# Designs tried in a protein design run: designed miniproteins, single chains, continued (3). Part 97

Each design is a single chain, and the fold is of that chain. pLDDT is the mean over its residues in the fold that is shown.

## One batch from the design tools (miniprotein)

Design m11362
Fold by ESMFold2-Fast:
Structure m11362 (fold): chain A 92 residues (1-92)
Amino acid sequence: MTKEDLAATKEEGIAYLRQHRSEEEKPLIELAEKLVEAYINGDKEAFAEAGKELLKKLFEVVSKSEKDKEKLEKAKKILEEKLKELEKLKEE
């Protein structure tokens, strides 16, 4: 995928999400915009930070709707693992 293709996809995707978002999705959309922008710019530090914030907000949304303790614990484990991967990306 070229940077030009990714930029075009970003504009279309963000416009779609803004039009169809709920109040719960608004913070996720703003973080997704930052994540895509950092990726296009090749900014690993900004990408890692935006990714960490996005994952934390996704977990908050899941924890509010999901009452299955086992699924919630699995989601938390995935969150912790991905946060560690993003932190390592900043050090490269």
Scores: mean pLDDT 69

Design m11363
Fold by ESMFold2-Fast:
Structure m11363 (fold): chain A 84 residues (1-84)
Amino acid sequence: LSETYAAAAERLEREAPLLLERLSKVASPEEVERLRELAERAIELLRRLAADPDDAEARAELEEVDAELTELLRRIGEEAVAKA
């Protein structure tokens, strides 16, 4: 499996709006907005890495953004269970 950074950015651009639409039904507006911001930043960083794969700063920022996205999605899941 060798997904290029460009292909990853393209897939995220396609998938993120669908995910955000579904999450808007269970997450707060603030959480949805934060997810959108993180997705947009991830796409920017992936495109930067597509142009320069050796950009260590972009790679480090992408890892940080991915960690924050993962944690926010986990919190939304817990919040949805608590409300149910």
Scores: mean pLDDT 79

Design m11364
Fold by ESMFold2-Fast:
Structure m11364 (fold): chain A 84 residues (1-84)
Amino acid sequence: DPVEAAKKASELAKKASEAARQGNFDEAHRYGLEAAEWARKSGPAGIGGASVAGQAHRDALQGNPEAAYKGFEGAAKMAEEEAK
């Protein structure tokens, strides 16, 4: 179900954003990868969100918490819109 996939992507991206804000980059990495995977499963509309989550994941790996949490927050909002 694309809508349920989008809801899951939004939930995981929100968790990744919060982990990145706390400096927990390993946790942000795990949730971010899961969020991107679920966003891709939500269909063509999820591709943009998956791309944003992927960039946020790279920002987290590079130790940029500001860019990482904002990116995951953006991905979560995109997935939330697709879940409507």
Scores: mean pLDDT 73

Design m11365
Fold by ESMFold2-Fast:
Structure m11365 (fold): chain A 96 residues (1-96)
Amino acid sequence: MDEEEVFKFLYEQFLESGLDEETARKLARILVEAFKGKEKEFLEAAKAALAEDDETALKLGKELEEEAKEKVRELFEKELLEKGKATEEEVKAYKA
């Protein structure tokens, strides 16, 4: 489905921006989940940006940002908690 297309696009863009493979993959996955159900709108905005149609890209980008804002925050919080729980000392100390 469109999720794989969005993931590939974001992953490649992050790699081109100088991020390492692990970080690029993680951020791309977070954004794919944030835009779940809005893959078509995201791809349309990306196509506008590639066509140098900045006006359309900015308009669509603002709409996606407002709608995904809470979801992105929730996913980043989840990733931080998972990293904290991955610390052996913390997992032992706080695991019920």
Scores: mean pLDDT 61

Design m11366
Fold by ESMFold2-Fast:
Structure m11366 (fold): chain A 100 residues (1-100)
Amino acid sequence: SEEEEIELLKEVAKELGLELKEEELPEALEYYRLFLKVPEENLENYFEALLFGIDTSSLSEEEKERRKRILLVSFVAAMRDKGVPKEKIDRLVEKFKSES
């Protein structure tokens, strides 16, 4: 199960053109599992709340960008696993890529 979850995260990162380093996999897996517990109708709002938490933190801009990148990969992977339609996922990805 964990190997399949890691494979999905790596595939999603590749499809999005985002880097996901081996050392970042545990963090990505934790976010992915967190999103899986959230009802589909609440996923976008929950993701936005996590982004807001990162953006308002005292972290460096480099660390904020790193965490937001991992968070987006995990969010997309969870939406795919939940069977969210591709058109909806693609729209959300474009929305969040433009809000940096």
Scores: mean pLDDT 86

Design m11367
Fold by ESMFold2-Fast:
Structure m11367 (fold): chain A 87 residues (1-87)
Amino acid sequence: SMAEIQALIEEIVRLGEEALRRVEAGEDPEAVAAEAQARLSELSKRAGDDPRVIEVVKLALGALTALRNGRLDLARQYLERARELAE
């Protein structure tokens, strides 16, 4: 249903936003990104072929890669775009 798709999108965006917040708070970026990526992989398998979910997963993966590379500015940009899709 659309409500189930919207809930999945919101969970994916919040996962990315929480990962950024944890790294900004001083947690190890590699550990945080690895944990978030494992959860994102599980969530993405429930997405099917919905284009909105596919795009949000892509943006979240981009944010996690940016976090691993110390690019907090880029991670924030990916997550802002993901948040726009969730609204």
Scores: mean pLDDT 87

Design m11368
Fold by ESMFold2-Fast:
Structure m11368 (fold): chain A 91 residues (1-91)
Amino acid sequence: VSISITVLPDGTVVWTANSPEALEKLTVALTTLDGPHQVVYSTSYNGKSISVSLTLTTVGPQRIEGVATAKVNGEYHMLGRAVGTAVLTAP
């Protein structure tokens, strides 16, 4: 079971699930949200650990839209538009 969260250089946040169980958990989380909501999670970007905060303005069963911010070295940075999509990938 694996869920991958990646922040692209342009500030786009991508969620991917590589197993049915991971996709199910992500889908349940997305469908139980009542907007607007703030979601905070930890991920890595270019080998650095970052904390990403999403402020959601639109929520769908497999899609989240909002604004992404990251905390790096104690400072908050605007990452721009956040778009999350649940995608089942098979390598």
Scores: mean pLDDT 48

Design m11369
Fold by ESMFold2-Fast:
Structure m11369 (fold): chain A 83 residues (1-83)
Amino acid sequence: GEIEELKEQAIEYAKQGNVQEAVDLAMKAVDLAIKQGDLDKGIEVLEEVKKAILEHGPNVLEATGGVLRLLGEILDLEQKKKE
């Protein structure tokens, strides 16, 4: 499905050290997951992309910025699950 394809692309960009592209693709996958009502899938994408950035990021500061953005989105989705 499209979410899975976006997740795989984001992980591939993370492995290449392209943190910005990885984050952008992860956010697109999250938007699609929200539209489909699957918040758990959105959280899964964010966690897997975050892990890939932490393992393969070439610049600690850039990786930290990307990870913080993904963490903020995870917290937002978890809050939406409680509502």
Scores: mean pLDDT 81

Design m11370
Fold by ESMFold2-Fast:
Structure m11370 (fold): chain A 88 residues (1-88)
Amino acid sequence: SAREEALLAAVEEFTAEVRALLAQLSPSATPLSPEVARAVDVLIGQLEQMGRHDAVAAVRALAALGHPELISALLARLSERINEAASL
């Protein structure tokens, strides 16, 4: 369906963006806040339900770099794209 195709496209674009950031970002010693860490865990669960294990690995690697504000912004943007796809 158009909604399923839009959802898969949103996840694919998000995964590609995370992989591009992993190639460019330097590690930071800044830990994720409990709120951001919980949001990451929720996203990982959703990606696992979708069978997107490569996306799970990329998100975990990005979280380990310790850029909480960047991760929060990426999660918010993905959430908006998923909500838009669900409205189709």
Scores: mean pLDDT 79

Design m11371
Fold by ESMFold2-Fast:
Structure m11371 (fold): chain A 77 residues (1-77)
Amino acid sequence: DRTRQYLRQSADLLRQMGRNDAADQVIRYVDNGDYDTAIRVISQAIGGVTSDPSGDDTSIRAQRSYRGAQSVYRDSQ
């Protein structure tokens, strides 16, 4: 449940960054319970943003949400 919240928050941040397709994919994988694939999609989308030197605020927030989800998911393993 908390992992779903973090992943949904990351999807919302991706939408704010204009990554609507990636956000939609994340939500679909989360709804299916496929958190690994959702995390991978977020990581790839954020990776593209973090390589842009002008994208600080939203990329930092997305990265925090991603790490939060990854930590919760790892603890549940």
Scores: mean pLDDT 68

Design m11372
Fold by ESMFold2-Fast:
Structure m11372 (fold): chain A 94 residues (1-94)
Amino acid sequence: SVEDELEKILEEYLEKVKEAVAAGDLKTARNLAVEMLAKMVNHANEAGLSPEEKLAFLQKLLERLKEEFPDMEAIHRYAEYAVEQMRLKLEEEK
């Protein structure tokens, strides 16, 4: 399913980000997190997910990023921005 594929992408990239953080390579960790978000958004768009489904997934992603990487504020801000943009799009489509 689309959700299973998105969760697979999330888990794969979370492990890579954790490895980079453990190695002290915060630049690579940040780049991997950005790449993960882009890949997930692209997959959701290709799968034809609704704005509501995308918002739900982005919120789940934001929660996981805050739990796994509490000190990586730049990643949180990027994810929060994506959530807010999708929320605004939903309000516009009402």
Scores: mean pLDDT 76

Design m11373
Fold by ESMFold2-Fast:
Structure m11373 (fold): chain A 93 residues (1-93)
Amino acid sequence: DELRGRAIRLVEEATALMVEELEAQDKVSKEKIIATVRELTARAIAAIEAGDTEEAIRLLRELKALAEVYIENEETRRRVLELLDEAIRLLES
């Protein structure tokens, strides 16, 4: 499915940016946040592959919430949110 493949690529790009930015941030809790991002990403991709659109969108919204709270760089946060919103829009189509 080309649509699912596109959604997965957007999620992978967004979460790679999140992890890279979190690793660059000087926060004691960053390892736990990165682990949570990776876990939610794996679950979201699995839900997309399984065709569980509702679960995938729920998990992507959780990733958006983490980006809004924990990504300090405004440009990176904006880009991550744009990529996740595009993935959600594709899945809702």
Scores: mean pLDDT 87

Design m11374
Fold by ESMFold2-Fast:
Structure m11374 (fold): chain A 79 residues (1-79)
Amino acid sequence: MKEKEKEELEKRIKEVEKEIEKFREENKDNPGLQEIAESARELVEKAKEALKKGDLELAKTQIDLAEALVRGARALAEA
C-alpha cells in the first residue's frame, strides 16, 4: 500500500499548491499574508523532497503543516 499512500500524498501536494496560488492572488496587497503563503510554499517543497526520498510520514507531516498554515492565514484574512 506504499504506492497508494504516495499517490494520495502527490494529489494532496497538488491541491495545497493550488490553494497557495489562489491565496496569494486574493491577498496581493497584504505583505504579511504573502509572507505566510511563501512559508507554506516552502513546506510544500519540503514535502515533495520527502516524498521523492520515500519518507511518506515526513511528507505527510510537512503537507499537513502547509495546509494548516494556509487555512489559518485565510481565517486571519477574514477576521
Scores: mean pLDDT 81

Design m11375
Fold by ESMFold2-Fast:
Structure m11375 (fold): chain A 98 residues (1-98)
Amino acid sequence: MSIDELVAEIAAHLGLSPEAQARLLAIVTDESKLPQLLRDAIKGELPREVALGLLALAIVTKDEYMLNTLLPILLERGMLSPEDIARLNALAAAHGVT
């Protein structure tokens, strides 16, 4: 699966806006944006949809660094609803992630 296809699948599965999907795609194609996004997440300035998309991507790609960085921030800030967790688990299962 190409990165473009993976981002589109994540966006459809999580119900991301076209703007959030475009922003997520821009991030995953440009690593220089990632450190600023993590700082924005810590400050609470990262949009919830973009943060969810990044977490979903980290789960599917098994990126332990991103998971260990984003998951505590999203949980502490109350950005993950039970419905979001269910969608993330369904996406992980579809990609063979346990």
Scores: mean pLDDT 73

Design m11376
Fold by ESMFold2-Fast:
Order: sequence, then C-alpha cells, then structure tokens
Structure m11376 (fold): chain A 98 residues (1-98)
Amino acid sequence: SMIDEKVAEMLAKDPSLERVEALATVISGVMGEGVRNNELEKAIEQIAKDLGIEPELVREMLEEFIRWGEEAEKRGITDQKEAVRKFAELLEEAKKRA
C-alpha cells in the first residue's frame, strides 16, 4: 500500500490508536513492497503541518520506524501488532520533543 495524504489528515483530526494503527499498517505495507521515497516525503510534510511537529522530527521518527522494520524482518518478526506499537511509541516521543 502507498502512504496516503488522507491517512495523515485523519490522524491530525483525532490521533486515536485506530488511526495510528491504520497509518502504521500503510507504512508496513510500503516497506514490504519497497520504500517509496517520494510518498514518504509527502507524508512527512503533511504530518508535520497537521500535528504541529517539526518536519525533521517527523522524518527522524519515520526513518527510525523503517529501520526498525528492516531489522524486525531480518529477525523474522512480521507481526503487524508489533509495528503498530513501535509506531505509536515513536509518535509519542516525537510529540514530546516538539
């Protein structure tokens, strides 16, 4: 799946766990198919604007999530729940630093 700007918009309206899960699932799908740099960059800019977080913090968060996903795949970890939990942790950390 591609990262959709609509997912970022929905997350900004009400950043509930369900919306975080949806975004994490989309990003996990992109990692499984191969990272699309252009789509990731668009998501970074949109999330930064909507959540009031600096783009650099959002970029660092997503790059850390992608790196975690690659390491998890090397270790045979393919559980979507783990991806959702990791993404939620990184998002909370980014918000605290903003």
Scores: mean pLDDT 60

Design m11377
Fold by ESMFold2-Fast:
Order: sequence, then C-alpha cells, then structure tokens
Structure m11377 (fold): chain A 100 residues (1-100)
Amino acid sequence: MDPGAWKPTLKPGEKETRTGTAVDPASGRTITTQTTWEYDPEKGEWKVVTTTIVERPDGRRDIAVTASGGLTPEQVEALARKLAEELGADRVSPATVLPD
C-alpha cells in the first residue's frame, strides 16, 4: 500500500494522523495502519511516519514503523520501541526508512 498517496492540507507545524484497518483473509490477521504527516517549512518537506500494527488471531500484536522526510533509522527504531511499549506489542519488526 502507498502510505503517502494522500497528503492533508496543514499549516506549518501542524500534524495530522489517519488510521485504516484491514483484515487479511488468508492469515486472519488484522492490519491497522496509522499514518502521521507533519510539514517542515524550512526544508519544504513532509515528515511521514506510518505505524503498522498486525494483530494475529491468537491476540498477539506485532508493530512496524516506516518513515520518510529526514528521520534517521535510529530515530525510527526508537519511535517503534516506544510505540510497542505503549501499545503492548509482542514483537517489533526492524524499522524502515523510505526515500522521500
């Protein structure tokens, strides 16, 4: 899926979060994708963070974070760990940084 296909009309420094949920019929997994957009006026770029939460039929949750807009792999990994602790995830996938 393209997590950045739609961009909100935001003022500089504002953030918007959108959440979508889908069920994979083959595995029975529930996939929740949460995308946060933040505009950086100094760089003229959008910081986009997509958090994917996969809930398995047994109730276990996996989390993965994908980011663009100048975040380092270390920053994305730290964010993924924090979100995993807050959401009670059982497993954290390696963080991924996408080009803008």
Scores: mean pLDDT 67

Design m11378
Fold by ESMFold2-Fast:
Structure m11378 (fold): chain A 95 residues (1-95)
Amino acid sequence: MMEELEKKALAAVKKNPEISLEDALASILMYEITNESDVEKIQELLLELGKILNEEELAEEFVKKLEEHREDKEEVERVLTEFFRYMAELLKKKA
């Protein structure tokens, strides 16, 4: 998974060298998360995103929240919405 995502990120950076590899990877991971319905795969993608953004503790926290509610689709969507809101604020601070 990660190796394929890295290739996509490199292709994106080659097209627009103004973006960093980390920004490209983060964008690709966010897109993959929004299109994934398997909680286990969402958890894997969240951990990878946390690693890239240096927010591993935050990613682990949300992985735990997803595990607590993995059978509750509405709660999973709420947890992901909270995560994306937090990520949007973090990206604003880094810009």
Scores: mean pLDDT 75

Design m11379
Fold by ESMFold2-Fast:
Structure m11379 (fold): chain A 96 residues (1-96)
Amino acid sequence: SHSEIADELRYIGLLETTKIFLSLSLEKLLSLPSSMKLMYINALKELISLGEKAKDFIEENAEKIREKLEPLLDDPDEAVRKATAETLKALDELLK
């Protein structure tokens, strides 16, 4: 159906955005504007929210995801810190 195609394209977009996020050096990631950090964090959070469809990818990359997110818990921007904490909680819930 049309909705199935839209859902698949959304999944691919979130997956590719998350792959880019995971490919960034910590130096590059920490130097990004808050708006770009939030874009990556929110894309990852949405990918996690897809549940079973994303679980294998998230499980395979869990260590690298945590490595990228943990420094952002200390980010100068409160919105970045909050989004990061919510995303780590969602990650833990998915991987139970």
Scores: mean pLDDT 88

Design m11380
Fold by ESMFold2-Fast:
Structure m11380 (fold): chain A 65 residues (1-65)
Amino acid sequence: MREELIKELEEMSKMSLDDMIKRAEALSTRLARDPSLRDAMDQEVIDAMGRLQQALKAKYQEALA
């Protein structure tokens, strides 16, 4: 599960802004509804989520500018 989650987060960071938003919303819903996904949140997953959030912010700023 951890490797799958990290891989999903890495794939999301390479997507277009539109696709990234859709995947991020779906992932947030899954994390809220599935406690086992939260239990899989180790430092590597947290770091990957942080990178995804930074990538999303950067793409938003680029799209607005």
Scores: mean pLDDT 72

Design m11381
Fold by ESMFold2-Fast:
Structure m11381 (fold): chain A 81 residues (1-81)
Amino acid sequence: SEEVIELIKKAIEYAKQGNFDKAMELVDKAIEKTTDPEVRLKLEIARAMGLITYAVTGGDKKAAAEVLAKQLEKILKELES
């Protein structure tokens, strides 16, 4: 649980820097380490939204990272409340 939260926090940091690739790597690690199926599904949806944004913008990693950060911040807030 705590390790998953730390991975999400680091993913948000990289996403805010526009580093979509590193943010996605950390999201994949969070998905692998989570034991909560609801948290896993939310992370998978956030990941998919980032990839969809990347595809529809013709490869805009900064736009994809911004969408990913926004979704991850919502998930983090739910986990900390």
Scores: mean pLDDT 88

Design m11382
Fold by ESMFold2-Fast:
Structure m11382 (fold): chain A 59 residues (1-59)
Amino acid sequence: GLKEELERLKKEIKEIEERIKKLEEHSDDPVARLELAVLKTLLEKKKERIRELEEKIRK
């Protein structure tokens, strides 16, 4: 259900945040910077999905 999807997305966000933190240690590497941008975009998309699900659950 929607609540299960929300909890799964929260776990996925934690995994992405951990990967971002590791890549930030290599911020001088242009490849790592590109990967950071991609991961941050994915993070924002998943956060938006959580907001959408929370709104639907609240209704």
Scores: mean pLDDT 80

Design m11383
Fold by ESMFold2-Fast:
Structure m11383 (fold): chain A 85 residues (1-85)
Amino acid sequence: NQQISLALKMSDLAIDAARDAYEQGKLSEDQYNQFIQMALSLRDLALRNAPPEVIKKYGQDLLEKMKPYIDEETLKKLQELIEQI
């Protein structure tokens, strides 16, 4: 299922981006833990075959929260993955 694959790729990329931002001192530990939890929840929704609109909306909400803390190139890649869901 391509939609599940896209959501899993987005989750993995979001986790990597949150880790990089935390390692660079851009995120507090609480913010880092929140973004990891949200990315894992996105993964869980996809694996449970949640409706595509629910997965997409959750991914968009995660991206909006992460936007101030990640670089523009990573942000663009995350947006492109969401648009394909």
Scores: mean pLDDT 86

Design m11384
Fold by ESMFold2-Fast:
Structure m11384 (fold): chain A 83 residues (1-83)
Amino acid sequence: SLKEEAQEVIDELSEVSTEADRLALESKDPEKRRELIMISAELGVKEIELTIMVKTDSPDLEKKIEEARAFIEEARKKIEEAK
């Protein structure tokens, strides 16, 4: 179901956000740390937005899932580049 797909994406947003925070703590470069912290924060905001949309039975849920997946892919690439 769409709600099950949304929950999987919410869980992935949370996991990627946690990884970004961990890498930020390990980074000795202040610019990389800032970028990783910002990525983590933005992933967290999207997790909250998607959670609200699930709870409110939003008609835009399917579109937001697709947007969140695209953002996760972009975030993963930026995280990999920051390693």
Scores: mean pLDDT 87

Design m11385
Fold by ESMFold2-Fast:
Parts: C-alpha cells; sequence; structure tokens
Structure m11385 (fold): chain A 80 residues (1-80)
C-alpha cells in the first residue's frame, strides 16, 4: 500500500509541475512560483498523511479531480 501511495503522490507532483510550468509561460514571476511550489509541498504532505491514516485511495481521487480544489485555490493568484 505505501508503495502505491508513493506512486500516486509522484503523479500529483507531476501535475503540479505542469501547472507551474504553464503559469511561468503565462508570465508569472519566478519568486511567486517558488512560493506556490512550497505551498504545494505542504499540500502533498497532507495528502500523504490522509492516505496513511484515513483513506489510502485519497491521492488517486485527487488525481482524478475529485479533490483538486486545493491546487486550484493555490493557482488562482497566478491569473495572468
Amino acid sequence: MEEEIEKNIEKIEKIIKEKLEQARAEGTPEEELKKKEEEFKKVLEKIKEIALTIDPNYPLAFIKGESTDELEELLKPLEE
């Protein structure tokens, strides 16, 4: 189970990286992008904690878009 959780976390990290690259292409300052990257690390830590304590499938639900609101909220200030 832990190995599966880690693989799903890696997929979420890839999604975050792609969203950050898109924001950078849109002209978002790199300093702001680094702040968002740190916030995403905190979100990933919470997702992993939930997966280990409450719901092992939570990272997969996050990837499927059932719990992506946190990522969308973090990216909202990057509207440019």
Scores: mean pLDDT 66

Design m11386
Fold by ESMFold2-Fast:
Structure m11386 (fold): chain A 64 residues (1-64)
Amino acid sequence: EAEKIAEDVIEEVREMLDKGMPEEDVRRYVEGQIEAIRLLFPEEEAEEAVEKVRRGVEEALKER
């Protein structure tokens, strides 16, 4: 479940960037989602999902 949320966050980031959203706004959204994941899921599952989000977001930003 946390992994699916990570996938949804990455997809939303790609859509936000495609729409021309400022990187600052995208970064703020991502940090909020990471905080939510850490609050809602057990530590091990949350950190795996957070790592997936950070990797996916970094790749999406590099593709700009």
Scores: mean pLDDT 81

Design m11387
Fold by ESMFold2-Fast:
Structure m11387 (fold): chain A 77 residues (1-77)
Amino acid sequence: SVLTPKAEKAVELALKAIDLNPELTAKAIGAALKAIGAGLEYKLAKEKGDEEGVEKAEKEAEEALKEAEELLKKAQA
């Protein structure tokens, strides 16, 4: 996979939220794109030895995961 595990999980949860409640589509796509960007930035920073970039990308992936988890909770309500 081209994404980190956290980024991949965020995308999976965002897609599940859309499936359960299509009204959340725009917000879920936003969270998924944020996760994809963070996952790709993590891999790029890791390859270049950019430790600060790795930390920032991991934090963005964690934020995207939290956003996706909240959207899934709203979709299930």
Scores: mean pLDDT 84

Design m11388
Fold by ESMFold2-Fast:
Structure m11388 (fold): chain A 87 residues (1-87)
Amino acid sequence: MSPLEKELERLKKGLETLLTQLRDSLLAQGYSAEQALAFLRAAADWYLAEWERHLSTVYSEEEVKEAVERMRKLVDELLARLEAELA
């Protein structure tokens, strides 16, 4: 597995854990499902932008673009799952 693939797997696992915990925390604080989901989307977007910025200093623009696209798809799938659980 390439170094970039290892970083993708680490980010995926961390983000799945973080977004699930954040969802549960927001709901426990009295936020609506809609408000919680909006916050999760914002948090995921911020995390991906930060990660893309760091990787752009080490990897090619093409590799970073492909990695970000793959991760955005995984985030969309995760958010859709979390949204379905709130319905």
Scores: mean pLDDT 80

Design m11389
Fold by ESMFold2-Fast:
Structure m11389 (fold): chain A 51 residues (1-51)
Amino acid sequence: SSADVQIDMLEGASHLAITMFRLYLDDSEAQAAIQRIEAHRQQQIEEIRRQ
């Protein structure tokens, strides 16, 4: 479905963002950023699935 494609793209973008934060931030900052990304990703997936 179109929702599955959007979720796959969102997961890819989240993985890229996490990789970038690990390269440019210290461990504590990276962990905080990763947690925020995971929370936002879950919220966006839920929103996509409602459509």
Scores: mean pLDDT 76

Design m11390
Fold by ESMFold2-Fast:
Structure m11390 (fold): chain A 115 residues (1-115)
Amino acid sequence: SAEELAKEALEHAEKAIEAIKKGDIEEAKKHLEKVKELVRKLRELKAPAELLKPIADKVMEGYKLAVEKGYIEVAKLAAEVLVEVGRAMIASGDITLGIGYVLRGIGLLLQIELS
């Protein structure tokens, strides 16, 4: 179900944050790639924004922590997940919120590239 996939995505986002805290870059990347995969599946199911927003909030927390620690590849992957969350919201009909997350994710990717 969409609810089960959203719960799994949130769990992987939390594990990514714990890996970032420990300096385990490869483990953080594995968990964020899994979040990205699960969000793409949630998009196919047209999951509502209420299931997607908690995932985006945790991924944003991971982005901020990765930037603070200088883990640029992890921060980039987190920003890519935010773009995927925005695309999933657009697919579910929450176009305004979804565009907001796509633009935010792109803005964060550009900020990384220009730093």
Scores: mean pLDDT 91

Design m11391
Fold by ESMFold2-Fast:
Structure m11391 (fold): chain A 81 residues (1-81)
Amino acid sequence: SARDAALARLTEYLRVLGVSRAQVRAAARRLGLSVEQLNRLAEGTASDELVEAFAKELGIDPEDVRNAGVLALKEAVERVF
């Protein structure tokens, strides 16, 4: 389904933070997130309010959610060099 695809995409985006698919799914359900909102989070284009609410449900820093793609790239570069 579109929702399962969006959840998988968001889980991949948050992989560097050690967040599991089960945690992403639980947080999305508690907040009543739409497929569009899940995609916005994975694309780094979600509102500050959405990022903060989602990060709070996961118990992580909102800046880490917003910058997960950059953090993953940094870790990949640091492993090579």
Scores: mean pLDDT 82

Design m11392
Fold by ESMFold2-Fast:
Structure m11392 (fold): chain A 78 residues (1-78)
Amino acid sequence: SIPRMEVEYRQDPSLTVDQQIEQVEVWMRGVEDQVLASTDEADREALLAEIERYAEQITDPRVKETVERLLEEIKRRL
């Protein structure tokens, strides 16, 4: 089975961009913890792919850049 992220992100368009950035930073900290706790490479790859799918759904370029930057930082730690 493909693992499911324990923390899912949903963009809230009623929030300011700064508030959306804060939300994705909190979400990505939980994601990092889950990825680093995973001992199976296929599970880590599935979790990272799920984050990339969420990043594609983000409409604000600054919010998207924040997620993409944090995702690359997680990949560097693996």
Scores: mean pLDDT 75

Design m11393
Fold by ESMFold2-Fast:
Structure m11393 (fold): chain A 62 residues (1-62)
Amino acid sequence: AAAARRAQARKAAEETFKVMLEDDKNRGIELTEEEIERFKKSLDAMVDNALADTEARRAAAA
């Protein structure tokens, strides 16, 4: 169950990244490989934080 939620949160983060990348491309801005890798590391941290917050919320609702 927890794995499914992490996968869903990761997918949402990836979609957000895709939108931002598309906006940058429309403005003629292209990210470097290093910047993309740094952003992916940030996405992993964001997913972990969001999952922890979700579990805390469930505990409060129980």
Scores: mean pLDDT 72

Design m11394
Fold by ESMFold2-Fast:
Structure m11394 (fold): chain A 90 residues (1-90)
Amino acid sequence: MDEAVIEYLKENDASDSVIERIEKEGVRKVLEEAIELYKKAVETSDEKKQELARETIKLLEEMLAKDEITKEDIREFVERLREIDEKILK
């Protein structure tokens, strides 16, 4: 449930604004909005931004394909995002 996701984010010093959005709108809606933002980024001519956006969309779609998003799923997602960011932007 979204409450478990919010608790994980609080324990890992996530932004209060992100936590508030998940609490009010639910984690699934926040992920869907993120996918739409990254889809727009893929349409740009910036190769690094396109690669980062494609990899991020793939992870977000994998999360949305789950019937339930758990605290463990969020932990793995955050770690994979960090690895993708370091690989592409480094």
Scores: mean pLDDT 69

Design m11395
Fold by ESMFold2-Fast:
Structure m11395 (fold): chain A 62 residues (1-62)
Amino acid sequence: SMELEQKKAAAELAVRNAVRDYGLDPADPRVQEALRRALESVRTAKDLADAMERAVALVEEV
């Protein structure tokens, strides 16, 4: 749905900002691929929230 796509885009932006705050390059293809895969399994609003938490945790571990 359009609403889910908008929320997914906002989540992707938030995660990219977190990556930048940790000194990682959001333009790095490896970082882009990791973010894409973290958000790829999103099918519902609940999945989106879970994906955001997992993506942030991955950034915090670097």
Scores: mean pLDDT 62

